# Designed miniproteins, single chains, continued (3): the designs that were tried, part 9

Each design is a single chain, and the fold is of that chain. pLDDT is the mean over its residues in the fold that is shown.

## One batch from the design tools (miniprotein)

Design m8286
Fold by ESMFold2-Fast:
Structure m8286 (fold): chain A 87 residues (1-87)
Amino acid sequence: GMDELRKLLEKFKEELDKEYEESIEMLKKDPTPTTYTGSLLRLIGIETDAIMELRKKGAPEELIEELFEYGKKKIEELRKEYEKLTS
């Protein structure tokens, strides 16, 4: 039901948060284009897999859009931190 889909969405948001935090720590240690690109691709991969799982479970588009926007924010935050570390 919708309650279980909402719990799954929150779990995927938590997974994106953890990957984002790990990416920031990696970038602080090695602020290179290679590390940034690798981190970006990992976040995109997690988001893509999560959206596929939500769709497979019949989640409405509103939940998929919410996850997509959440991932987009994490990607934008990663870009800002990379720019900050390389300026």
Scores: mean pLDDT 89

Design m8287
Fold by ESMFold2-Fast:
Parts: C-alpha cells; sequence; structure tokens
Structure m8287 (fold): chain A 73 residues (1-73)
C-alpha cells in the first residue's frame, strides 16, 4: 500500500514540513523542509503544503494522511 504522510509544525516564526512516502517493497523516504518567516507567512505556507501534498497523493494514487499538525504561535 502506497501512502504519503505529512507532518506540519509551526513554532513561533518557524515552519517545519515533514513528508514521508511509504512505497510497497521499499524503505520509507522522508523529506523535511524548514521555513523561518513571520507567523502569518508560516500559516500560509503550511496551508499551501497541505494542498500540494493532497494534490500529489491524488495524482499518484497514494493514500494521504496528515499525521500531525502543531501550531504554537
Amino acid sequence: MNKLELEIRIVGDTLTVTTTAHIEGKPPETATQTLVASPEQALQAAEQAKQAAKLTAEETGFEFELVKETVEL
């Protein structure tokens, strides 16, 4: 079963987006992106990341899961 997992963490001005791709027969592939910006920019980027991940999952046939979302402003 192919699955795309997304974790979003916003702490103050820092956004961390972790994407883990689970592909059947292969080890999980993890990518982490960090953005340091204003809280408003971090919130906007987080929403864009969620939408992009959902679209990618739909296009590739992966199951999408938002594993964790933390917002500490």
Scores: mean pLDDT 81

Design m8288
Fold by ESMFold2-Fast:
Structure m8288 (fold): chain A 105 residues (1-105)
Amino acid sequence: GPSLEELLAKLEAATDPAEFRRLAEEIIEKLETEELSIEELERLIERLEELIARETDPERLRLLAEVLLAAARKLLTHELSREELLRAIGALLRAIGVLEDLRLL
């Protein structure tokens, strides 16, 4: 299937709400089912945090936060350094905070 980077690039470009949702769900499934490196997960988290900071649409924000939550949870399954662990926890708390504000958690 498509790589995580390819799916994220498509998600960033998606203007159709149904396509955006489908791509977000596909990324979450990939995060739940595939082995992904710390480097890939940290790059994904960084790009998701940038997208979340710019997003004004509540539905798109919810989906981005759900992807960030899944990515942070996946990163936490790895053996992490102290600094990597703190970044993973930071991403997890960011995702939870966004979802709570949207009343979706």
Scores: mean pLDDT 89

Design m8289
Fold by ESMFold2-Fast:
Structure m8289 (fold): chain A 90 residues (1-90)
Amino acid sequence: SASFQKLIDDVEAAVKAVEPKLTPEQQAELKESLANFKTAVDRAAEALAAGDHEAYRAALQEAAASLNKIFEVFRSAGVEPPTLVFTNDV
């Protein structure tokens, strides 16, 4: 979905923008959390396309947990978490 790809792109852009302000340890944690977020969003898109509501819910929970970890790294670095808008046109 174009909406899922835009969400991934927006989060990835925000991560790259703050990377120079982070310690190597924070950069490593952020990179891992971003990879987990991208994987979870891909799983959510696949589950949605397959009509698998259980897998979709599980993937959204994983995506939310990974996104929360990304925001925790931003806060620990004294950086404002990015404002993300989820727009889904059905």
Scores: mean pLDDT 78

Design m8290
Fold by ESMFold2-Fast:
Order: sequence, then C-alpha cells, then structure tokens
Structure m8290 (fold): chain A 71 residues (1-71)
Amino acid sequence: SPAPFPEAGPPLSGNEANLFLAVIAGDEDQVRKLLAAGADVNASFGNGKNAYQLALDLGHENVAEILKKAA
C-alpha cells in the first residue's frame, strides 16, 4: 500500500530518470553504465526531447556521441 499519491502524470522509469540526470550533469561514465543497464535512449521528457537531443542542446558532445552509438 503506497503512502505517496501520484501527481498529474506518470514519472520517468528509474533507469530513464537516472539517464536524463546523467545527461544533464554531463556524466559520461554514468550515461554508459545506465545504457548498459538497459535505459531507453529514446525515452522523452515532457518537452518531447530524448536524451540524445538533450545532450546536444546542453553541448555535451561526448555524451551525445555515446547516446548515438547506443541508439
């Protein structure tokens, strides 16, 4: 029986949420680890952007290259 109530929409899955946080941080090692764990590189944020597009927007070129190879 869950104590917390859901908000307006479903949250990102744990691996996808962690992947997006790693992309925002520019953490290449964490991105690689999460992709190896099966994180969905095509998962979208509420703005419709996936992790690869977010990496490009943030200028994390090494992270974007890792995501491109995983897609």
Scores: mean pLDDT 71

Design m8291
Fold by ESMFold2-Fast:
Structure m8291 (fold): chain A 96 residues (1-96)
Amino acid sequence: SKIERELLRAHIAVVTAINMGLPKEEVLEIFKREVERLLEVAKQELSPDAYEQIKKAIEEGLKRLEDLVKADAPPEVILQAFQETILKVYEIIKKA
């Protein structure tokens, strides 16, 4: 329940930032802060294996997002990449 609330907060924060038209670099920094909080909760609430899976999914998602920001990708492409990362984390939580 705590981890699901943190995942929802991360999703809302990113969608809100994009809808407000914040710079891509600022949206990425917001996401980084939200996933740090998520990982702290995951480490406390989940098994070590589930935690490592979430950490890996976030690291892969962040690398993709950094590449998209550097390439000046459109906001819709960046939003899709954020949502794909969040969905991967959700699937891990659901199976844990």
Scores: mean pLDDT 85

Design m8292
Fold by ESMFold2-Fast:
Structure m8292 (fold): chain A 66 residues (1-66)
Amino acid sequence: MKIPEEEARAAALDIRAAVVLTVAKNQGPEAYPEAAKELRSIAEEARRLGFTDLAKQYEAEADKLA
């Protein structure tokens, strides 16, 4: 089974965002500013790679944390 490179990149970004959100939720509000910063960085990378919908999702999640 061959996973397209684009799909693999999208999956990697989604996993990174999920980890950031899970850690922030478990650590509480003190972790939210750093989590928001990480999510915005992931959103910028997603947008640069053409994953506009994923970038919007990550930006919205970052905005909720900060």
Scores: mean pLDDT 79

Design m8293
Fold by ESMFold2-Fast:
Structure m8293 (fold): chain A 80 residues (1-80)
Amino acid sequence: SRFEELLEVGRTGSSYEKARAVEGLLELYRETGDRRYLRAAIEIRNSIGGGSRGRVDRALRELLTQETDPEVRAEIEKAL
């Protein structure tokens, strides 16, 4: 599945590839509302360093501007 492919990149990829995997997981979250995709994205984000972390953090901040669920907002804010 697309989810399993993104998780594999999150485990084995470079920081750049992991950042793209996080972006893909956030897209799946926006499309489905399934919080497992958001949780996976945050976990992968924590393994990313350097400029790729900044890219992911921008994507999470953008998601935060659109999110209305207070529990989801708190989860994103805690990650940042």
Scores: mean pLDDT 88

Design m8294
Fold by ESMFold2-Fast:
Structure m8294 (fold): chain A 73 residues (1-73)
Amino acid sequence: SMFEELLELLKRLEELVKKFMESTSDEKKIAELKKLVAQAQELAEKALRDPSLTPEVIAELEKIIEEVEKLGE
């Protein structure tokens, strides 16, 4: 289901954030990571308020995950 896909993306994001925080002390990168995490949280809350938006939220979360991966490079 789309809800299971959303949960899997959120788990992936949490795993990436954990790895990032273990690998860097760069304050600028950490600030950008926190901004991306806040955006992901707002999207998750939006899907919880209106489940009809879940496909759009999944697409936007996938973009955020890609940005977090690039930030960790």
Scores: mean pLDDT 84

Design m8295
Fold by ESMFold2-Fast:
Structure m8295 (fold): chain A 57 residues (1-57)
Amino acid sequence: SVEEKRRELILESASYSVEAIGHAARYVMYPEDEESRKLMEEHLKRSQELDKEAQEL
């Protein structure tokens, strides 16, 4: 159903947000770790895309 698909997208979005927090914490501790910054940005972007998809359902 549309409702089930929306819930799946919201949960996946939340998962990416949690991963982004982990990468952000690492980047705060190790500012020279550009991969952590990149992963944080990529996960935040994916989280936002999934949230937008859920809202447009």
Scores: mean pLDDT 87

Design m8296
Fold by ESMFold2-Fast:
Structure m8296 (fold): chain A 110 residues (1-110)
Amino acid sequence: DDLARAQAYYDRGMQYYDQQNYEEAIRYFDRAIAYARGRDDLLTGRAYLYRGVAYYHLQNYERAIYYYRQAIRYTRDRDPDLTRRAYLGIGAAYRRLGRIEEADRYFARA
């Protein structure tokens, strides 16, 4: 079952995330997305969100923004809390890049 695989990969990604092993977390979130996409929008959105957070912790702020935007595409009309977390993540990443006007714009949307 592809959704059972997606959930298992997501859960393993979260284990690595909790251990602050962001590189391994990203690999497992990639696998979760591959199995969830087109089958479970919220699981796909969660995996994109935490992929973005992991890239943020690796200080790759441009990739973090990209994956937060992907998360919003899956959560926008389905989960306001996940969508809000993604907007906050984009704002934080822009702030780290010194792009303060863009950061403030995204914080206002959260």
Scores: mean pLDDT 91

Design m8297
Fold by ESMFold2-Fast:
Structure m8297 (fold): chain A 94 residues (1-94)
Amino acid sequence: MKLTPREKEFLKILRDIKEGKAEEVFSKLTDEQKRVLSLDLASLLYGGGILTPAFLPEFSYEDLVKIAKTVLELTGDKNPAKKLIEKAIEFWEN
């Protein structure tokens, strides 16, 4: 409920990806914004979805894993957080 402008924008991006609008969202993001998104998402996943209280009420860990898989599919080897995201997914799905 007490979201910073950055957290609010990040939540909007996660919502759009969850709704299947990932390609549209990514086409509008700069390379730097895609990098920041990937790192912030890795941080949420690596911490087991407990890094910020603002994200937990809206996204289950399963939702975040699905979003992360979509991000990896669209960014591939260009994603600087790819290895961190993959390890977090493996840990929670196993």
Scores: mean pLDDT 72

Design m8298
Fold by ESMFold2-Fast:
Structure m8298 (fold): chain A 64 residues (1-64)
Amino acid sequence: SARVATVRAIAERVLGRPVAPDDDFFALGGDDGTVRGFVARLSNAFGRRVPVSTLYRNPTIAGF
């Protein structure tokens, strides 16, 4: 879907590596700094605030 493709593209930019929809953001090397950058970019892309807690509860790209 367009949403999953957008989330994946942002995750790839933030993490600096290829990302699949079923990948866990933290398993790919995501930390506190990259999480902040990721949710900021997601908030901008979707036109709404995405809290950091959302990613901790749903760490997979497709689960977002």
Scores: mean pLDDT 78

Design m8299
Fold by ESMFold2-Fast:
Structure m8299 (fold): chain A 84 residues (1-84)
Amino acid sequence: GMEHEKLLKEAKELKEELEKELKKYKEEGASQDVIDLIEKALKIVEETIKKLEEGKMSVLEADIELGIAYLIYGVAKLLLKLES
């Protein structure tokens, strides 16, 4: 229902942010380790969107998967700062 629609919207917004940051980090010469982490987070978000749209993922499972994607994204940002 409504919570499923909210998670799908949040996942799509996170996908757009990750795609934008991935492009930016590649253009700015971020390390391959940073790029790999952002790409991994993006793949998790893309799979979550697909499974939510196909009705193959619960709200709880989607929340956990998005949480993992956010964690990986946070690690990538920290690594980028350490390389600066």
Scores: mean pLDDT 87

Design m8300
Fold by ESMFold2-Fast:
Structure m8300 (fold): chain A 59 residues (1-59)
Amino acid sequence: TAMDYYNKGRDLINTQPLTKENLEKAKEYFEKALKEIDASKNPALDFSAKYNIHVIDRM
């Protein structure tokens, strides 16, 4: 589900060491979450997934 992908992305972000490989995998999970999110039904989850991708892209 979208939430499962989102949680996998968050788990990677919270895993040490915080490597570029782990960040790229986290971004991939957030992208997978976005493909399954209906933004009209879950705007908070949509925003959170997009925000995490944005933060990773700026690291």
Scores: mean pLDDT 80

Design m8301
Fold by ESMFold2-Fast:
Structure m8301 (fold): chain A 94 residues (1-94)
Amino acid sequence: RLEELEEKVKRLLEEMEPLQKKAAEGDKEAGKELARLLLEGLDLAEEVVRETETDEELRREALRRLEAERRALEVMIETGDFEEAQRLYRELLA
């Protein structure tokens, strides 16, 4: 079960790399598709963190980063603007 979740997350990240490059080049549709895949990946990543991370502070930090990514992805789905999504992500982690 956990190994299956980890493999799904890894495959999603690998599939997203070419879409990330297209979105960085200004392809808004690629940006929106990337954001949809990343949202699915966030749900899987959150499950992995909850199953594996026993340290409360490390778990909270990981979940906080995932929440920041979720908010950035919402911007990507709405606008396809990868740079704006990255800016928001950096601000939420600061």
Scores: mean pLDDT 73

Design m8302
Fold by ESMFold2-Fast:
Structure m8302 (fold): chain A 83 residues (1-83)
Amino acid sequence: LEHSANAQIKLVNELLEQGIALIKDESKFEEGVALAGLAIMGLRYGAEWMNKHNKEQAKKLEDKLREVQERAEKAIAEAKAKA
């Protein structure tokens, strides 16, 4: 399959980095939160789908989902504390 877990992880990293950059921009906070949320939703869907087909690939996506959620929540909390 061309859409491997590694490809999804790369895309999610790019979306998360863009989302966090926007979250740090006061005028684009809501856009950044939406973009980070989209990355998290994509990982959740991918992990759930992959768990039915390949449990090893699903584990990689689940581990990445946890990391991405923690990074996004931290960025949002820090931005809110400074607002």
Scores: mean pLDDT 75

Design m8303
Fold by ESMFold2-Fast:
Structure m8303 (fold): chain A 87 residues (1-87)
Amino acid sequence: SMEEEYEKLKEEAIKRIEELLEEFKKKVSDPEVQKKAEEMKENVIKMLEDIKKQAIENKVPVSKVRSTLEAIVEQFERELEELLKEA
């Protein structure tokens, strides 16, 4: 079903976000900066849940959901790179 495909795309995006955060933590020893990165991850995961809910309600094509989630993952990576400049 489309709902199962949306869930799979969400889980793949979450996995990529978790991998990016783990790489970030290896580069950053400051616990306050690590906490900010963890909070950013939590906010992004909530956003992914909202996107899935909206996609189900509005029957958004799977290809558009995929592109949106990929853009969100890329944005998260960029935000982590900006945080590294503060560390």
Scores: mean pLDDT 87

Design m8304
Fold by ESMFold2-Fast:
Structure m8304 (fold): chain A 66 residues (1-66)
Amino acid sequence: RAAEAAARRAAGLAILRGTGGNPETGAVARSVGRTLRLVGDEVQRWLEAARKGERPALPAVPIQPA
C-alpha cells in the first residue's frame, strides 16, 4: 500500500545518501523527482484529454518524420 511505497522511497533516499554522504544529494534528488512528477502529470493530463476525445494542445515539437 501507500505506506509500503513510502518506506521504499525512504530506503532509496537512504541509499543515495549512503553513496554521497551529502545532504545536498538528497535535496537535489528530491528536486529532480518533483520536476519529473510535474512533467508526468502534464503528460497524463494530455493523454486523458485525448482519450476523452478532446483536442489537447501540444507544443509543436519538430518530429523528424522520415
Scores: mean pLDDT 57

Design m8305
Fold by ESMFold2-Fast:
Structure m8305 (fold): chain A 77 residues (1-77)
Amino acid sequence: MAERLRAAAEAARKAGNEEAAELFEQAARLVDLAKQNPEKRDELMKKATELAVEGMKLASKDPETLAAVKAALEEVE
């Protein structure tokens, strides 16, 4: 999951959407923290999901960014 979120961040950055890229990077960091802190996993994963949703919302404003982010999240290159 964290790897796909980082791929989504890179796709958004390449499309010129730095704000969406930052949200996906923050979501990926929270997924990594959830792996290191099993007792807080649900809390951290919920926050990561919320950030990823906001990233998708920003990406959806630009069709090129949305397509690139969706491809990265689906691992279809």
Scores: mean pLDDT 79

Design m8306
Fold by ESMFold2-Fast:
Structure m8306 (fold): chain A 60 residues (1-60)
Amino acid sequence: GPREAAREGARIGEAVGVRAMVEEGLSADQASALGRATALERGRELGASDEQVRAAIAGG
C-alpha cells in the first residue's frame, strides 16, 4: 500500500545517499539532500504522497 511504498522510497533514498558519500565523496549534508530527493521521487513512482514519504523518513 502507500505506506509500504513510502517506506521503500525512504529506504532507496537512504541507500543512494550513503553510496554517494562513499563512492562520490559527498558531504553528509549533500548526501542527506540527495537521499531525501531520491526518496520523494521513488515514493511518488511507487504511489506514495510526499507527506507519506516524509513521515517514513522521520519514522524509520
Scores: mean pLDDT 82

Design m8307
Fold by ESMFold2-Fast:
Structure m8307 (fold): chain A 88 residues (1-88)
Amino acid sequence: MEEEFAAADAELPAIQEKIRRLNQAVDAGDVKGAEEAAKELGTLARQASPIARGVIDIAVAVTVTALKNQGKPDLAEAVRKAYAEGEA
């Protein structure tokens, strides 16, 4: 449990910063910035602990759903695709 919490604690600041970057780019309508942040989150998810990966996956899913609900399906798809590319 200590190793698990220590690993998550070390990973979460970087993950939170990338999630912040994704949301900031999305709010600004910055498609390229949103794609870059999503791809970086995908790369982090690939190497992350199960807890950290869960946090990333939920954050990306929430962002994609919110974009679709806001009438921005193209941006939602761009974020989803970039995240998947980062995970590959």
Scores: mean pLDDT 77

Design m8308
Fold by ESMFold2-Fast:
Structure m8308 (fold): chain A 97 residues (1-97)
Amino acid sequence: MKSWEEIVDEYMEGLSPEVKEGLRQGLKLVQQSIEYYENGDFETADKKFQEAVDTFYNLYKRYKSKMTPEEIEKFKKAVSIMVFTAHVERSVAEEKS
């Protein structure tokens, strides 16, 4: 089974190098937020998740006019998978607390 990170990478492959780099930075922040949720540090995890969301939002604002409709859909799919995964991992961690 493909990991969620592998699925995100597949959507990113159709994007410009600048957009891919920004999404990779956001991915790193999402991965860090998940690790903090798993360790019970919800305050730090929430901060890292918010940094990821801000990264995606600023990236979209900067590059939306330079992306084709197909690239915008790939961008939205990559971001949606990352955001959804972080929300799921937060909920799972809360149930274990």
Scores: mean pLDDT 85

Design m8309
Fold by ESMFold2-Fast:
Structure m8309 (fold): chain A 77 residues (1-77)
Amino acid sequence: LAEVLRKAIEEAEEALKRAEEYGKELGDTEAFRRAVEEALELFKKGLEYAEAGDLEKAKEYALKGLEVLAALGKAAA
């Protein structure tokens, strides 16, 4: 779980860097950036719990992060 969360955090940070770069050209990436930042915060909380050995809370925060990204996808569709 901790490894999966670390990978998710890394990918989310990379997505934010790309959003910053594309923001210069597209001008409307704010909702995407905010949602990814929120999910990233939740994944970081999950990783902290996983490292502390609280796997149940780690899963809870991981699911919350995924729900934020899923909601973004529904809003964009």
Scores: mean pLDDT 70

Design m8310
Fold by ESMFold2-Fast:
Structure m8310 (fold): chain A 61 residues (1-61)
Amino acid sequence: SSKVLARVLEDYEARTPEELTLRRGEILTVLADVGDGMVLAETADGRVGLVPGSLLEVLPA
């Protein structure tokens, strides 16, 4: 309940070094909403970066 988890809805290729390359179905930990439709997230393997919020489905606690 202290963590916000989200599922990746579609494969995504990073456009900048700050962004994450993601596969559909990955579960991310949402760290922060940084505005402009982007979130800072962490993958299960420990990568941290920006991801478009529109690609994420927030999971219930």
Scores: mean pLDDT 83

Design m8311
Fold by ESMFold2-Fast:
Order: C-alpha cells, then sequence, then structure tokens
Structure m8311 (fold): chain A 92 residues (1-92)
C-alpha cells in the first residue's frame, strides 16, 4: 500500500526503482507520456519518503523528465541512476 511504502524506506526504494525501470521500458517502446507519468509517480513517492532529500529528488526528477522529452536515453539512464544512488545513501 502507499501508506506502507511511505513508512518503509527500503520498500519505497524498491518501488521507486521498479517505477523508473517501467518508465525507461515505456520510453523504449515509444510511450513518452507513460514514461513521464511513471517518473512523476517515482519522484512523488521518493520526496514523500525522503523529505530531507526532497529538493534534490525534485531536481533529478525534472532533469530525468527533460531527458525523456529530448529523446536522450543515455542521459535519462544517468539521472535515474543518480536518483536511485541518492535514495540508497539516504538509507545509510
Amino acid sequence: SEERLRSDPKLALQAVSALLLVALSEYSLGDVEGALAQVEAATRLAQETFPEQAEEIRELGEKLKRAIEAGDLEEAKRYAKKLLELLDKALE
């Protein structure tokens, strides 16, 4: 549940990772709108779960969305990786 995800940062990280994987998959299939929606869901969950990192999560999410809109898959992968690395460090 969303309540459980917000209360369990490790489960939230797994959910964010899954949403970003789906986003990159949808982008690869030509579904830019679907990819952007998944990034929005991932960044919202991440910001709610990691409020101390919320501003950096927001910035990385916006950069990821711009890379997807620009058709830059390598840049999109780079920002998705940076977002996941930020959240992983927040668990330490």
Scores: mean pLDDT 86

Design m8312
Fold by ESMFold2-Fast:
Structure m8312 (fold): chain A 63 residues (1-63)
Amino acid sequence: MLTEEQVIEAVREMIEKEGRPPTVAELAKRLNVPLDAVVPVVQRLIKEGKLRFLGGGRVELAE
C-alpha cells in the first residue's frame, strides 16, 4: 500500500532533481503506481496541510 511518507519523499526528490514541483500524474509514474492509488494519498496530505496544490495540477511541500 502506498504510504504518505513515500509520497512526501518522492515530491521532495523530484523538486530537488528537476527544479520544479511535480504533477500528480508525474508522481504516479515515479512511484510506479496507478493514478487512482496516488490521488487519495495526495488529497489526504493536502487536507493535513503537508502538501499544497499549485496551478496546473502540481503539488509542493507545505511543511
Scores: mean pLDDT 81

Design m8313
Fold by ESMFold2-Fast:
Structure m8313 (fold): chain A 68 residues (1-68)
Amino acid sequence: MEEERRLEKAEKAQKWIDEHGLELAEEFYKKGVSMEELMEELMKEADPESAEVIREAVEGNRRLAAER
């Protein structure tokens, strides 16, 4: 089912973010890079499936912010 595939991808992406996201955020924060640059690097380092989930989440958040 499509829902199971989405859940599986989301769980995989979340695990990767939990394991590496904070570490990368600290590194990039120390370098003074923007959140946009951080997200771009996260997408580059993540596997293709996780990168797609991250990209969708980022785009969704931008859309949500623009509506407010």
Scores: mean pLDDT 64

Design m8314
Fold by ESMFold2-Fast:
Structure m8314 (fold): chain A 69 residues (1-69)
Amino acid sequence: TALELAKQRARELAERLGLSEEQLEEILKILDDLANGKMSGKEAHERLQELGLSSEEAEELVVLAALGR
């Protein structure tokens, strides 16, 4: 699914950026909340950047997760 692709991409980005397991877990939770309509795309984009992702990387994950059901 698109959400599974978003989660896989998040894991790859976390490894490349040297993010902690706790930061990765928070990213995965944001993607789940976004896919389930519990978080807006704007809020997800802002929170992903706070966790160490660039604006472009955050936008990629937001778009992929929003395609998930």
Scores: mean pLDDT 84

Design m8315
Fold by ESMFold2-Fast:
Structure m8315 (fold): chain A 70 residues (1-70)
Amino acid sequence: MVLTTRREILEVLLEEAERRGRPLTREEVYDVLLANGHSEAQARAAVADLERELGMPITVEQLREALAAL
């Protein structure tokens, strides 16, 4: 499934972080986005934006807070 909105990206990352039971690294965020239909350029841009806003690694708490803010 192609992730097209910030909400969709955050929801998929939250599911993955919860599944793993730990914060997601920059590399893991990138890989998740690629697996969900992002190009390398799209995934790098999204990772850079998330790192700027939330920092890395990204916690479940940060992802829930970001989703609640939408």
Scores: mean pLDDT 82

Design m8316
Fold by ESMFold2-Fast:
Structure m8316 (fold): chain A 80 residues (1-80)
Amino acid sequence: SMEREKEIEKILELLKNATPQQARELLQSPDRVERKAGLIGLYLAGDTSPLEQLTPEEQAEIFELRDEVLKRIREKAKAL
C-alpha cells in the first residue's frame, strides 16, 4: 500500500546515515515509525535484544518491515 511505502521510505531515510547510537536514540522517540526504524537499525548492527522484549505479533511486524527495508537497501547498493 502507499502508506506502507511511505513508512519504508521514512525508515530508509532515518537509517541511511545512522550510527548504532542514533538507532538507539530512535528507540526513545515518541514517533512510532522512528521507534520501528531504531529496532531495525539495531537488528542490522547485530543487536536483537530490544526485539526480544516485544510480543510475538510485534516481532512479526518488525521482521516483515525489516525484510522490505533490506530489499530496498540492496536495490540502493546496486545503484551506488
Scores: mean pLDDT 82

Design m8317
Fold by ESMFold2-Fast:
Structure m8317 (fold): chain A 73 residues (1-73)
Amino acid sequence: SAEQEALLRRGLLPLTEEGFTASAVRSVAGLAGFPLDTAQAEAAARLGNEALAGGDPEAAVDAVVRYVREVSA
């Protein structure tokens, strides 16, 4: 839902300051209603960090949100 996606985005944004870890992404996604397994959380963190290396925290959050939605559908 839009509300769950908003919760996910809000929880992911602080993670852009130090970089995404699989455990932090999994916890944030779980709290927003998107349960991830370990492999999915690792993939989400990797994608977020790849986008974050480009210097845009919002693009990094968008990359993680898109992946989480795809694997949770």
Scores: mean pLDDT 86

Design m8318
Fold by ESMFold2-Fast:
Structure m8318 (fold): chain A 89 residues (1-89)
Amino acid sequence: MSKEEEELVEKALEAIRNEDLETALKYVVELAKLRGRELDEEELEALRRSVEVAAELVKKGASIEELLEAAEKGYPLVTWILKERLEKE
């Protein structure tokens, strides 16, 4: 992963932990674009929904594992980002 990709993943995870859904969505969208994905309105809506669910689980005090499982149901990119980040640490 490039330094830019790592920075975006860090910022997205930090925003999710802080319940800042708009910032988290922004960084995940930038990461998707950096990886060569074109996001249409439908894909953007799915991504936004995944971020919302992830933030709700964090607020509830759910484990990081539960957070990852919930993200998998909404958008695979979000799940991939979170899992790769955890596995490297």
Scores: mean pLDDT 66

Design m8319
Fold by ESMFold2-Fast:
Structure m8319 (fold): chain A 93 residues (1-93)
Amino acid sequence: GELEELYKRAKELYNEALRKGDHKGILAAIGGAIRGTGDAYQLLLQGDRQAALDLAKRYLKTGEELLKKDPSSPEGAFYAGAAYGAAAMLLGA
């Protein structure tokens, strides 16, 4: 479904950011994953599954755009991680 495809794309982008990032990029990706997980979890606790899904989609779009411009971008790596964390939380809920 839509969520499984979002999770797959976010995970692939996260893994790419880990492969191409220096130490700053790797830490940014991990920090993003923690942040995205927390943000999605808070929205799910409020009963707003659609807002959590929309957040994961926005994180993925931003990460894709930034990493396309610069594959080693720590900001891009952060958003790739945030998309992955948010999508993983949604898939597990």
Scores: mean pLDDT 90

Design m8320
Fold by ESMFold2-Fast:
Structure m8320 (fold): chain A 56 residues (1-56)
Amino acid sequence: ADLGAAARAGAAAVKEAGLDGHSEEGGRFAMQAAREANPDASDRDARAAGQLVQRT
């Protein structure tokens, strides 16, 4: 799985939505956006991408 691409997609979606990426809601939104960008990725990989976005 390409976590870097998923994390970038999540970060862009959070920014576009006007959410705080460091918030729990921003992290959840980033995780869902990462899943939609990579539907074949596991839920674990999607969660990891969301956590990477929150740290950025």
Scores: mean pLDDT 68

Design m8321
Fold by ESMFold2-Fast:
Structure m8321 (fold): chain A 81 residues (1-81)
Amino acid sequence: ATLALIRAAADDAVASFADAMVNAASFGRAILDQLRARGLSDDTLALVNQSIRDAIRQLGLMADARDFAALILRRTEARLG
């Protein structure tokens, strides 16, 4: 399932940043790179990238990795329908 792959990528990104305040652009790039490696379509990657941009607008450029992950997942789930 597409959502399960996105959740796995977000979880891997959180683990990589080890309980740190993260730059949202770098964190979002890590998620997108993980999803590319997992073979997600360009259309799905564009949808996830929009969720990342929404998360940056809501939380600012620096926030908790877990907060970014949770918001990106919530926004992406809503966009997938």
Scores: mean pLDDT 79

